# Designed miniproteins, single chains, continued (3), part 19

Each design is a single chain, and the fold is of that chain. pLDDT is the mean over its residues in the fold that is shown.

## One batch from the design tools (miniprotein)

Design m8631
Fold by ESMFold2-Fast:
Parts: sequence; C-alpha cells; structure tokens
Structure m8631 (fold): chain A 74 residues (1-74)
Amino acid sequence: SPSLEEVLEEWKRAAEEALAAGDLARARRIVDSGRTVAAWLEEERPNNPEVQRFVARLREVIAELEARIAEAEA
C-alpha cells in the first residue's frame, strides 16, 4: 500500500497535470477532494501525530495549488 507521502505526491501531481493542461475545473475538483480528506482525517484521527503532520502538509499544498489556480483563472 502507498504511504501517506506517496499518496500526497500522486495527488499533487494530478493537480499539477490538470493545471498544465489548462483544465482548471479538474484542478479545482482535485483540490476540493484534498480539502475533504483533510477535514475527515482531522475528525477521525485527531490524536494521531503522524496524521496531524500529514494534514498540516496537505493543507499547505492545498493553499499553494489554490493560489496557482487563482492566478491561472485571472
């Protein structure tokens, strides 16, 4: 099974590929899926420090991708 870091990297790559293709709707859907996963993990695993660190990294990547999507939409 893939690690959390491998899942994050694959998810980020999919969003970057959508951005590179100019498919902003797909990039938005990928980012929205990441937000849903982050919220679910915070609710279901609040006391797991590895999950907390993963969610912090995921939210940082979400913010970066949101900024890039906003720039591409301008």
Scores: mean pLDDT 84

Design m8632
Fold by ESMFold2-Fast:
Structure m8632 (fold): chain A 69 residues (1-69)
Amino acid sequence: SMEEINFMMHMISVSSQAIVAERQGKLDVAKKLKELYKDALEKYKKGADPKKITEDMNKKMAELQKLLD
């Protein structure tokens, strides 16, 4: 579904951003992104709605972005 495609794309984005943050020495940000990824994956495995998981990830990503600016 489109919701699952969007979820997968967001998971790839979070994973990629965690690697970039770690390589830049932003270890606290990298840790939070890795935790976000693990939480999202766990919810998905438990049958949570991919749309709701994606919406929650977007909110948390926006909060993390404010800490980088």
Scores: mean pLDDT 83

Design m8633
Fold by ESMFold2-Fast:
Order: sequence, then structure tokens, then C-alpha cells
Structure m8633 (fold): chain A 88 residues (1-88)
Amino acid sequence: SEAEKLIKEAEELVKEAETQSPDKQLELLEEAVRKVKEAMRLAKEAGDQETYKRAMELLGVIYIKIYEKMKELGVSEAEIMRRLLELG
């Protein structure tokens, strides 16, 4: 399905992020968030509860990675939380 394809693409972006510079890591992780959110939307519209749950779980993992990376870069807790809320 298109949702499964987007989940796979997001997982590939997360893996690529691990080998990149900090700024590039955040760009790739934010792109992965966008792909996962689109996968969630498509899975919900299709009634695919299993794919929706997998996408939600991946979204949580990506948010934790963004949080930890921004924290390492010295970004304030308030700014990290604002950024994560903006990503949805």
C-alpha cells in the first residue's frame, strides 16, 4: 500500500540520519515525520488499523530522536517542545 511505502521511506530516512551531521540529521528526521503523518492519514482513510498503529509507533520513535538530538545541540526544553508541537 502507499501507506506501507511511506513507512518504509521514513525508516530509510531515520537510518540515513544516523550517519549525517547534526543539522542534516534533524532535516532528515523532520522529513521522516512528514512521511509517517501522511502514512497515518492514508491508513486511517483505508481503515487499516494495523498500519495506522505501526505509523503511530514510528512517529513516537522519531519524536524521541528529534528531542534527544536537539537537546545534544543545546536547544532549550521550551524550544524543543514548541518545535515538536509544530511538527504535530
Scores: mean pLDDT 88

Design m8634
Fold by ESMFold2-Fast:
Structure m8634 (fold): chain A 65 residues (1-65)
Amino acid sequence: TTVVNFEVNGVKATATFNGKAYQVQYERELDDETEEAANDKARELSREHNRETLEENRKLHELFS
């Protein structure tokens, strides 16, 4: 399980990857702006993880081609 800590508008959050998606826990209640920004951050983390996996697979294919 991968755990990522981040902060949005002064609110600390922990995103835990369970093999399917990131589950986010916040240290306090969020306002709409902070909640939206935190959701965007979680999506960015998921995209970055997928991008790194694709790049690694591409390099592996090139090594054996």
Scores: mean pLDDT 69

Design m8635
Fold by ESMFold2-Fast:
Structure m8635 (fold): chain A 82 residues (1-82)
Amino acid sequence: SAARARALALQRLRQELLELVPEEVAEKIYNAAAEALDTGSDADAVAAVRETALSLTDEKTAEQIVAAVEAALRLAREMTAA
């Protein structure tokens, strides 16, 4: 199901975020991604994550976080398409 695919992708994202940033920062970014996905498009989720990551980390770390979110969203789409 789409909900299950999104949940698995978000779980993997949370694990990857914990490798890049402290738990408190990871939770804020994870929540921004999850909330944006519930109310908007994948592009809205990426934009919200980029804004949140840039406010909490440096540009290099923010780009790594955005890449992880984009990979998680792609995984969710591939799981629901197959």
Scores: mean pLDDT 79

Design m8636
Fold by ESMFold2-Fast:
Structure m8636 (fold): chain A 89 residues (1-89)
Amino acid sequence: MALEKVRELTKEGRFEEAEKLIEEVEEKGGDAVELWVELIKGYIEAGELERAEELLKKLKEKYGEEHPEKVLEVEVELGVAILKEVVLG
């Protein structure tokens, strides 16, 4: 399943491959909101907060109207990670 593969790739730090896989799913008309959420969470876990912010903006633009709860989930996760970085260094 594409979700499991994206998760595996992000845990291995293979973010570029995960992003390409998600783009392929979108090209084929698949619902990729869950895959983008997983990728963004992977970047947050890796401390790549700027890249996570860029992808979140893209997620909100494409899926914000249809999947507001998924967008909110990632916004909260990113916000907590940014606050932790500012407060804890």
Scores: mean pLDDT 81

Design m8637
Fold by ESMFold2-Fast:
Structure m8637 (fold): chain A 113 residues (1-113)
Amino acid sequence: QTIVDNHVEALAAVLEVSRKDTLLLLAAFVAYRLANGVTIEQLKQAGRYPAAYETKLGDAASLDLLLEELKEEGVEVDKEQLLELAKELTAPEVARTLGVPEETLEKATALFE
């Protein structure tokens, strides 16, 4: 188990959603942030960076690590295609495109707002 794995499992339990859905949500959120060049500081100042995300993942939050864990869950996501998608869509829209159910998105709204 990696540090990312432990934090993802804890977050999945809090949200009452699957590990796979939690990984997809986090991958969408991180990809959106990276693709749009938005700094963590700018998101915090705008009130849009969720403290729960920072607390659960910290410095271990990496798109590459999240995508590696998704491969183990049977989901292969191309990093460059995901980043291009994230330039044009909001984080919830990226998550929908990756196959996250609407119920899971509603439970995780605080991660994107």
Scores: mean pLDDT 67

Design m8638
Fold by ESMFold2-Fast:
Parts: C-alpha cells; structure tokens; sequence
Structure m8638 (fold): chain A 100 residues (1-100)
C-alpha cells in the first residue's frame, strides 16, 4: 500500500536534487567567468566583480526555481505517471490471462 507512495516521493526527491545540481554547476560556471573577467579588466576591483557574479547567480537560480525548475519537476512527474499507468495496464492484462 505504501510502496507506491514511497516510489513517487523518491522520484520527486531526485527531481529536486537534479535542480540543486544544475544550480550548483551554474554557480561554478559564473564564478569561473568572473575570475576570467578579473584577469582581463584590472580596473574592476575584486570585491565589485564578486558582487556582480553573486547577483547574476542569484537571478539565474531564482529563474531556475520559478520556471525551469518547476518545468523539470513537472516533466519528471509526468514520466512517473506514465510509468505507473503502463504498469497498471500490464497488471490488468496479466489478471485477464490468469482467469482463462
């Protein structure tokens, strides 16, 4: 009875972890870009460049959580629903075969 609910919960957790992973990788990429810009523009103070990079990361992470993250979650939810539906149809076919 509870196994199906546990499986759905696990899939939702995987989706959330994937979103977190993408946000972390995006953060790393922005930091690297800021470091490269610091090498090219000595006029920019290190603190100003870090602050700019932090603001860009916050904006991108917010978009991922509000639009792209929600869409990713919905896609994973849809895949789980389709898989559950297919498994249910297969169980019904098997039950029909056993009654003959």
Amino acid sequence: MEELEETIQLMLEIAEETEKFLAERLTEKVIKEVEEKLKENPELSKEEAIELGKKQVEEKVKVLNSKDGEKLLEEMKKKVEEAVKKAYEELEEKKKKEEE
Scores: mean pLDDT 59

Design m8639
Fold by ESMFold2-Fast:
Structure m8639 (fold): chain A 70 residues (1-70)
Amino acid sequence: SLSEEEKEKIEEEARKSLTELMLEGMDLGVKALDYAVKLVIEKKTGENVEELEKKLEEYVRELDEVEAKL
């Protein structure tokens, strides 16, 4: 069995790692939302949407990679 000190160290290390991953995921989510809003505007105006769609797909993929590390 693990000592209380060993359990505390594991909890602290896990909390730090998970907090860092969650903050990274939140930052990527905000960026994806900004690009999604731009994409909606561009679709309504009939202008170039391909670059915005590609960028949004890239951010979604990066979010999936962050989630996979949890």
Scores: mean pLDDT 76

Design m8640
Fold by ESMFold2-Fast:
Structure m8640 (fold): chain A 96 residues (1-96)
Amino acid sequence: SMAAARQAREKAGTETLERLKKRLQDARDEMAAASPQAGAVFDERLKAVEAMMAGSPEARADAGESIAANWDQIEKQLDDEVAATKAAAEAARAAA
């Protein structure tokens, strides 16, 4: 039914936002040891996700669908940011 489809979308959106929040927390923790500036940027990203989670069920569904559609790109960007931060920290250590 349309009602069941709507509830499924709203639930999926909430679960996707919770998953993104957990992934951002994990990435922040990995970067915090090497870059305080990167940690600060992640705190703002976490606030943005929390704002999305506080939105209407439709807004959460829409945000969740967009995030889910781009999940592989988001994962790659986070992995690339963590790798770049670690590489920069290693290069700085090698240069000292």
Scores: mean pLDDT 82

Design m8641
Fold by ESMFold2-Fast:
Structure m8641 (fold): chain A 95 residues (1-95)
Amino acid sequence: MTVTLDLTPLQLSGLITMAREVLNKKKKGITLSDSEIDSMARTLERMFGIPASLAKEVIKTLLTQSLDKIEQQIQTLEQRLQSAVPGSTVRVTIS
């Protein structure tokens, strides 16, 4: 599953924070329930304006990946955020 998003730097920061939470829970052997995934997606929508449906697809995509691949995805997102121009959007792909 591939999810492509055009995000402001603030929205991208929120996505990175959520991706790190998913990674940390997976590292601790914590299984995320559907209700927890929904809650995380709704929080991302409420705080950063990322549509809950897209946030949910990102979370589900990350949960199917190995720890190493999730870490690589986060590193890529962090590099994109560091190179982001204030006031512009950043195109990111999660696969």
Scores: mean pLDDT 82

Design m8642
Fold by ESMFold2-Fast:
Structure m8642 (fold): chain A 78 residues (1-78)
Amino acid sequence: MKEEEIKKAKELLEQARKAFEEGRYDEAIKYAEQAIEAGKNDKVLQAEAYNLLARAYRAQGREEEAQKYLDKSVEALK
């Protein structure tokens, strides 16, 4: 059901946030990407996940990827 997909996406985004807070940026990226796929119909969740990807890539010194995902975060809310 649609509710189960949204719940899964929120759980994945929470796992991504925890990984980011713990400095596990590769894991944060993986969970955020999975959250985007599971929550593809939820614009707010996609924006939050893209923003987290941008922050994780910036923390790794990957500024071009960070900018790309920051732009996607803004676009998701349009």
Scores: mean pLDDT 83

Design m8643
Fold by ESMFold2-Fast:
Structure m8643 (fold): chain A 61 residues (1-61)
Amino acid sequence: MVAPMTVDQIDSLFQSLYDSGHDPYSIITSLIQSAYDLGIVSQQQRDNLMSHVQNLQRQYS
């Protein structure tokens, strides 16, 4: 059982991981890819979420 992945959830997770001193980009991209591989998200959703994470990393870097 997994919650659906949304942009808002990715934003919250990225901020929490960044604030905690983790690498949010590597963790979140791995989670998105795993969700796609397990059939939890579509290819379009994966691509959208990956683009969003790249934009977030650019803002934090």
Scores: mean pLDDT 78

Design m8644
Fold by ESMFold2-Fast:
Structure m8644 (fold): chain A 88 residues (1-88)
Amino acid sequence: ARPEYVAIARAVADELVAAGLLAPEDREAFIAELVAVLERNGLLTRADAEALGRRFGVDPEAILAAYYRASVELGVEALEEAVRRVLA
């Protein structure tokens, strides 16, 4: 699996568990299914979020919101690392 997809999936799962929306015992299964979606499509679609929501009992809008937050956060971290290397 691509390391960036694993990082996004873990961040999404951890946010949903912390919010009490995803059962802690389902965290690993959720991460595996989200990684598979990201490897297949390169992004999380609404249809994929709806399928994950049905499987794990989570609001699809909460999954999408967590996914967009994680994607932005990891994108900012990658940009900061690139800038740091140029300025060093």
Scores: mean pLDDT 81

Design m8645
Fold by ESMFold2-Fast:
Structure m8645 (fold): chain A 75 residues (1-75)
Amino acid sequence: SVEDLTSEEARARLRARLRELGIDPSDAAIRSVLGHGAPLSEAQRAALIAFQKAHGLPADGRAGPAAVVALLLSE
């Protein structure tokens, strides 16, 4: 759940998923994906949009609650 983002396990899973998408798994990158930090690079945003399309989510290049849940549950 979105609440699980505060857990170390949820953050570790999100870092792993971002790394698989070719996005730097730093804390700053996590904040950017969640919409709290600096804008994503063109390449990072394109990777997130591709993930969103693959999972039937709005392809806006931002990780809303639904996109974050999909990232955490994706295999």
Scores: mean pLDDT 64

Design m8646
Fold by ESMFold2-Fast:
Structure m8646 (fold): chain A 113 residues (1-113)
Amino acid sequence: MQKANELVDKAEKRIQQALDDAKAALDKAAAEGASGSPADAEKRITDVLNAAKKRLDEIVAETKKEAATLSPEDQAVVIGHTNFLRSEALSELTLHGKSLLAQTVKKIAEANA
């Protein structure tokens, strides 16, 4: 149980760091996209979201590999919790990205009005 808890804590910290890094990258992509076209803004935000998804999937894969030496019950807890956190982080990033894209498109329209 203690080793399973340590792997969960490690996964939580890695996912939180990836989420924080992705949010910063989304904010930067939106700011840079505001000087371009709506299509350029969408591409920049989509590229950040795709990179974040890849990083979150890598964290899950690494956690699954580290959990392979645990009991089947502890593996299920570690992998299940990590998958839940990954899904929550992706949901949050997707909503944030959509909000930023809408705001950026509005700024572009106002600048060209």
Scores: mean pLDDT 88

Design m8647
Fold by ESMFold2-Fast:
Order: structure tokens, then C-alpha cells, then sequence
Structure m8647 (fold): chain A 81 residues (1-81)
């Protein structure tokens, strides 16, 4: 089913992008993506449309979190994780 494929692709995309983020932002991206996937699955009437929008939303969230991490790295690079 197209909806399930889109949700799987979105989850895999979020997991790959999470690998590029700080621990806190990675956890936030993964948790947020999982919650949105659950909401899409429960709204069967709009599931396909919501699944398409979800992929774009996750991309924007991942980009925003990555940009936030880049802005913080200027002062955080001196401390080991």
C-alpha cells in the first residue's frame, strides 16, 4: 500500500538524518516522527495525503534541527561528548 511505503520511507529518512544530529535533537526527531506516523495511521480518510505531507514535514524538521546544531557547534566543540 502506498501509504505504508511512504510512512516506512519517512521513518528510514528520519533515522538517517538523526545520525547527523546531536543526541537530544536525534531523539526529538525520531520521537516526533513516530508520533506523526501513528496519527497518520489513525486518520484513515486522510492517510495518503497526510503521509505525503509527513515526509516533507520530517525533512523540514531535520533541516531545522541540523541548522540548530550547526549554530551551537561554534561554542560546544571544545567539550568532549
Amino acid sequence: EETEKLLKETKEYAEEEAKKLSEDNAAALLAGTEELIEKVKKDKENALQNAKQLKEMVKREAEALLEKDKQQDTVAEAEPL
Scores: mean pLDDT 74

Design m8648
Fold by ESMFold2-Fast:
Structure m8648 (fold): chain A 88 residues (1-88)
Amino acid sequence: MEARAAELRARHAEIVATSPSELEYQAAVLEALAEVYEELGEPELAEIARALAEELRRLEKEGVAEEEAERRLEELAREKLREIEEER
């Protein structure tokens, strides 16, 4: 765990340093979280994280305001969580 925690901190620092915008920063963080969820055996959460990252990048390319992007992301997250609950 110590080595993995150090790796995650280094990855976060790199994302912070290299992300050109707030939305791209959030998308990169969600991609990193998806990898962590896969490692923890939570593939459904990993899929949600990847879907949210892709939506953020799409909204960034469209020039959507951060507040509107956040609203759409929350809606998508709720929809994906409902899908998982229905499959239980």
Scores: mean pLDDT 73

Design m8649
Fold by ESMFold2-Fast:
Structure m8649 (fold): chain A 80 residues (1-80)
Amino acid sequence: SSDVEKLRRELMERLRRIKEEGVKKDLSEDEFLKRANEVIRETVKRMEELKISPLDMSKILAVAMAEITEGLLALRRKKK
């Protein structure tokens, strides 16, 4: 649906900005995860308010978790 696509796009954009700021400010993995999880929590609340199905929520969150994992791998490779 339109709402599902908008939330997915906004979530991915916010996660990408956190990754970019993380690289710029040399954030720890823990700091990166805290910021990413805050965005996830806000997005889940919005999805619940919009009555998005649990299946669609799960699909969006799976893509978000992949993006977060890529960010963590990038930060770890930079520090190791």
Scores: mean pLDDT 82

Design m8650
Fold by ESMFold2-Fast:
Structure m8650 (fold): chain A 93 residues (1-93)
Amino acid sequence: LEELLEELREGARRLAKTAPRAAEEALRIAEAVEAGDVEAARRHLEEFKRAAREDVEEIAKTMGPTYAALLARELEEVERLGEEAIRLAEAAL
């Protein structure tokens, strides 16, 4: 789990400039998982998904589809890490 949280935080760091809202929510997922608050982690995952969708749409309109696709790939990987961290935290209960 510690390695997963480290990867999640690293992903958030990479996203901080291009998708700051999604990056912030990813950090909150890690904090909630670390605190054992699965409900809070799930809420932040939903906010991450919402912010990610909005950021991809904005980048597609302002920078074009290639940059939007690259951002979407980064966001999908961070989402996967968050989902896996939550799953492991739930299994530990």
Scores: mean pLDDT 84

Design m8651
Fold by ESMFold2-Fast:
Structure m8651 (fold): chain A 85 residues (1-85)
Amino acid sequence: EIKVGMKFSGKVTVTERGPDFTYFEGTVTFENGETYGFKGFAYPDISVPGADFVGKASLSNGTTIFFRGKSTAENEFEGEVTGIE
């Protein structure tokens, strides 16, 4: 199952931009091959290529993760799990 320190890649759609947060939903695939839908927020902007971000997201299996990551392309990112709720 999902663990702190696991790396993942994702594809997202920005659903809302707040002043300090970007809300998103999409799909993440973890290094163990598991794929989940996810919804969450990140700061600053998750959708800008090359931008570093941190955030929180709920996975479709009911797990909530904290993460850090970097945008690899518009609507695509790589990240790492920093915490689990």
Scores: mean pLDDT 77

Design m8652
Fold by ESMFold2-Fast:
Order: sequence, then structure tokens, then C-alpha cells
Structure m8652 (fold): chain A 75 residues (1-75)
Amino acid sequence: AKLTITSDDPDKAKSIAETIAGAVNGQVSQDEKTGAFIVTSDNAELLKKAAQIYADATGYELKETAPGEFQLDVT
């Protein structure tokens, strides 16, 4: 499962990615073309739950773009 985090603030996006990855025992990587941070996890349900908790706490929108693929836009 994959979560893509996009933001105009790369330090903020990285901090969010590291926090969510830590909660789900996931990995963080960065897309070299877009600068977006990607969190990968073997547990799609746990990744979705952690990302949704973060979105609800901050007011950001979580989208499911495909089965097991999520996007969080941080503005």
C-alpha cells in the first residue's frame, strides 16, 4: 500500500511522511521529479487509518486514488 503526500512545504511533507511511516512500520521515499513524499506499507488498512487520523486532526483531505493507494494534499 502507498500514501503520496504533496505540499508546497517539503519540510512539512517530510515530517508528516516520517510520522505516518513510524505509526505503520512503513518506509519513506521521495519522488525525484515532483518532490512528493511516498509512504509504503504492507498493511493498507493500517496505512489508511493512520493517514485518516492525521487528516482529521489537521483538516487536510485524504483521497483513495486506487485500491491501496492514497493521497494527502498538505497546503
Scores: mean pLDDT 81

Design m8653
Fold by ESMFold2-Fast:
Structure m8653 (fold): chain A 91 residues (1-91)
Amino acid sequence: MELTFTDPIVQEAVDRLAERLGVTREEAARLVYEAFKAMPYYDPATGTKSYKPLTEEQKAALDALIEAAEKHAGNDFIVDSLKYAKEISEK
């Protein structure tokens, strides 16, 4: 599964995170992008597996992505993949 910055799920996650943390949309976008790069399922593009613990801000960004994905009916696979990535990154 691949998400782009222009994906509606990512855009909604950015909006949710900006409101939740009281930061600018640009700052929220940076946090979402950093969380996205830290997620295990993004790693195959570089051929390197990187399992680093997420910061609290990156966890909030991942939670916003999960919430946005759940709102889009029929995206159970995306929701499950994001939850799995979060679980692995917290180990």
Scores: mean pLDDT 64

Design m8654
Fold by ESMFold2-Fast:
Structure m8654 (fold): chain A 94 residues (1-94)
Amino acid sequence: SVEDELLAGLDQVRASFLAFLASTDDVAAAKRAARTHLALIEHEIRKHADPETAARVREVVEEARRRLDAATSLDEVRGVWLETAARIREILRA
């Protein structure tokens, strides 16, 4: 199903982001990677999901971007990203 493909895509993007975090000590680089990986998820959802689901994901990503702007550590960047991915998963499963 489209939902199964989107969930698999979310898991792949999560794995890629976490691998990047393991490779860096640079908070600014981590924040850029976090934004890029969220943009990839949002793009795929907008492309394949209904407009209501896409709008909900956009709201969650916009909130995450604001939280990432305030983050000052790799652990904070990871936390924001993982919480956001979990919320997106819940939206896709609704």
Scores: mean pLDDT 89

Design m8655
Fold by ESMFold2-Fast:
Structure m8655 (fold): chain A 90 residues (1-90)
Amino acid sequence: DLEGILKKFKEITNMDLTLEEIRELIELAEENNEKSLALSLAAVLIEADGPEELIERALEVAGITREQAELYAKYADDKEKLAEELAKLK
């Protein structure tokens, strides 16, 4: 459900974006070497159950695994727990 994905994305990011604009943001993140932005986009897209194509692209730009991005999405408000869980993946 495209409308549901976009509504969830807005709820998480407070940004009214189309899927095309999200794709453009991922490409801009690559051009400007903004890996933190790409990571945030990957985490938000995973939480919103967004298109696999966009998730995969954001993960590539961020240089992280899906498992890492899922931890960022799950523990977005708990940085200490996020660091603990990321350490377990190494």
Scores: mean pLDDT 75

Design m8656
Fold by ESMFold2-Fast:
Structure m8656 (fold): chain A 66 residues (1-66)
Amino acid sequence: ELDEWIEEQLKKYGIDAEYPEENPETLARGRALARVVREEHGEERLESLSREEWERLLAKARELLA
């Protein structure tokens, strides 16, 4: 799933985090990021996104949670 793939990308960018199913804040951030990724890139080769593009998407996802 897209959410699972996004968690993998966050780990690759040096996020040392545990994502317990009981952490609603982490889940909310993941879902917001998944939504932004779907809106900007759809289902095309998401694994190829640059770090700078990921930072842009993360910033946009944070705006959805504000």
Scores: mean pLDDT 60

Design m8657
Fold by ESMFold2-Fast:
Structure m8657 (fold): chain A 80 residues (1-80)
Amino acid sequence: SAREEALRLAREGARAREEGDYETAARHYVKAAEIFLNELKDKAAAGVALAEAGRAYRDAGDEERAQRLFDESYRLFKEA
């Protein structure tokens, strides 16, 4: 299911982040957020996934991408 795929991607993102592969972690979390938002219409879950992607980009030193993702996450939570 779409939910199972999104949760799998989020788990792979968490694992990549634990291993220090922040770029891979961010990409997995963004893909999970896209499924939550576009297929499941779950703004809260998409917001959580985008916040995790933002944290991964921050850990990678990409402050511009991190801030953009945090802003989008906050917007989704306000609309949830």
Scores: mean pLDDT 89

Design m8658
Fold by ESMFold2-Fast:
Structure m8658 (fold): chain A 87 residues (1-87)
Amino acid sequence: MQASEAQVDVLVAYIEREVREALAAGVPVEKIIEGLIEFAKSVAEDPSFSEELVRYFFERLLEAASRLLPPEAVERLRKELERILEE
């Protein structure tokens, strides 16, 4: 199956919900960031995602994270996503 921007938007909405649930359950921000980084790596490795779609996903993910997580955590996520794009 081919991934699309619409599917990425749905996926990010799902991740945003999962992050909200994790925060409500008292999961540490560090653990949430670790999970997001591992998931981002899996998306970058998925052959259904083009490089353009991976970049779109990372941009949407950072927007969602900036609504839910502290600025320092978002900055850490951004740096890790940039490293993933550098291979």
Scores: mean pLDDT 83

Design m8659
Fold by ESMFold2-Fast:
Structure m8659 (fold): chain A 61 residues (1-61)
Amino acid sequence: SRQELLRQGAVLDAAASIFEAGSYFNLKISKTQEQLEQAREDRRLAEELRRQAQALYQQAQ
């Protein structure tokens, strides 16, 4: 249903926020290239989750 698609999108947005926070934390503590790359991966995952949420919102229209 439309409501279920909107709810699932919101869950993915919440998950994206967690990865965004993780990326920010890793950037603050990064002393190595590996830590910097992990921060970039968290950001990439957050962006992917945001795209999936947007697709669900579009299906809900």
Scores: mean pLDDT 83

Design m8660
Fold by ESMFold2-Fast:
Structure m8660 (fold): chain A 90 residues (1-90)
Amino acid sequence: SQSLFDQGVQALLDGDYDQAIQYFQQSLRLQPSSDTYTNLGLAYLSQGRYDQSIYYFQQSLRLDPNNSLSRRLLSESYRLRGDFDSSQRL
């Protein structure tokens, strides 16, 4: 049987971001992981929902500070929101 995480990844690849979010949220409730947070953030990013994407990439990095994908996607989310450097933008 296909896992909730794998179903979420397939929905992401199909461009069904709302379905992907639902699968990844269910997956997180069963087994929290840095990769699941990364993919949930990516689904929100793909919808232009930058505050949610930033939140989930931060949760990914909290579980795995060495997750280079989440770090890159967090930077991209800040850039797309218009926050190139949050320390310099009030």
Scores: mean pLDDT 85

Design m8661
Fold by ESMFold2-Fast:
Structure m8661 (fold): chain A 114 residues (1-114)
Amino acid sequence: SAEEIVEEAEEEASTFDTSKDAKETAEVMIKWIEDNFLELSPEEQAKVIVTMFLVLKKRKADEETIQKLADKIIEVGKLSEEAKEALKELVDAILAGDEEKEREAAIRLVEAIL
């Protein structure tokens, strides 16, 4: 289910340390998305997107850094309009520090990709 994929993404993100620079992390993530994202199943794509944004949140990424990753996923990810809208809602919720809206947007994003 979408909720299970979000929970798996939260668990995976929890294993990442907080000591790494968020901007450098985003640059590595962007390169990985360019090379690998379209080779993934929809379920794997959904989990990876949620995990990446939760890792950037954990590493205190600024708005510009988070938006650069979102823009790259939108550019190369071949997402539906519904998935793009849900991704924008996820980014907005993370930047606002609204954990309830973050979870709702993450679930909606996973549902839109599946």
Scores: mean pLDDT 88

Design m8662
Fold by ESMFold2-Fast:
Structure m8662 (fold): chain A 74 residues (1-74)
Amino acid sequence: ADEAQALMDEVYEEAKGLSPEEQLELAKQRYEEQTAKARATLSPEKAEIWGRSFRLATAIGYGRAVQEERKRAA
């Protein structure tokens, strides 16, 4: 969905200027924050689906940012 693409782009832009270690910490913090919000507002079943989708989107965004940082550092 469009929301997943927007989330990937947001994670990428947030992490783009950070070191790989800082990017990993940011991704973990974002995952925890959004998962907590989903569990507070959604049914348990929907919260699990949200968590899986969000984790995947965050991992993709983080990986993209890490690759760009390594290209810049090289």
Scores: mean pLDDT 65

Design m8663
Fold by ESMFold2-Fast:
Structure m8663 (fold): chain A 65 residues (1-65)
Amino acid sequence: SSQQIIQQHINQMQAKGATQQQIAIYQQLWQNNDMDAMNAMMTAFYQNDHATLDAITAQIQAQMA
C-alpha cells in the first residue's frame, strides 16, 4: 500500500539522521499528494542539497502556518 511505502521511506530517512521537522515536512507533502516534491525532498536529503531542502521546508511551513 502507499502508506506502507511512505512509512518505509520515513524509516530509511530517520536511520540516515533525518530530523523530526524533515519527517513532518515529508508527511505534509504526502498529505498534499505532491509526489514530485516528495521525490525532490528525498533526493535532496540523500545528496545533502541544503538549498533544495530549505526551499521545500519554507514552502510547506508557509502552508502549515
Scores: mean pLDDT 84

Design m8664
Fold by ESMFold2-Fast:
Structure m8664 (fold): chain A 79 residues (1-79)
Amino acid sequence: MQQIQQKTKDYMYKELSPVLGEKKAKKVVDEAMKNGGGTDNALKIALKEAPEKKKEEVKKAIEEADKKSQQFSQQLSQQ
């Protein structure tokens, strides 16, 4: 459980940092995780923080982070 949440946080931060910058990406990820939220909550927060021209890149970054998180979760399930 905790490892999944930590990996999801790491994936979101890694994918959002090139789009939003390190500080803004960290703020978005930290806020999303505080409320037990995952990629859905991060997407909502990131879209509010992102300039219009970067909203599509933000959506793609969250989608990639979600896919990586799901892959990690599936791998743990197979053990």
Scores: mean pLDDT 77

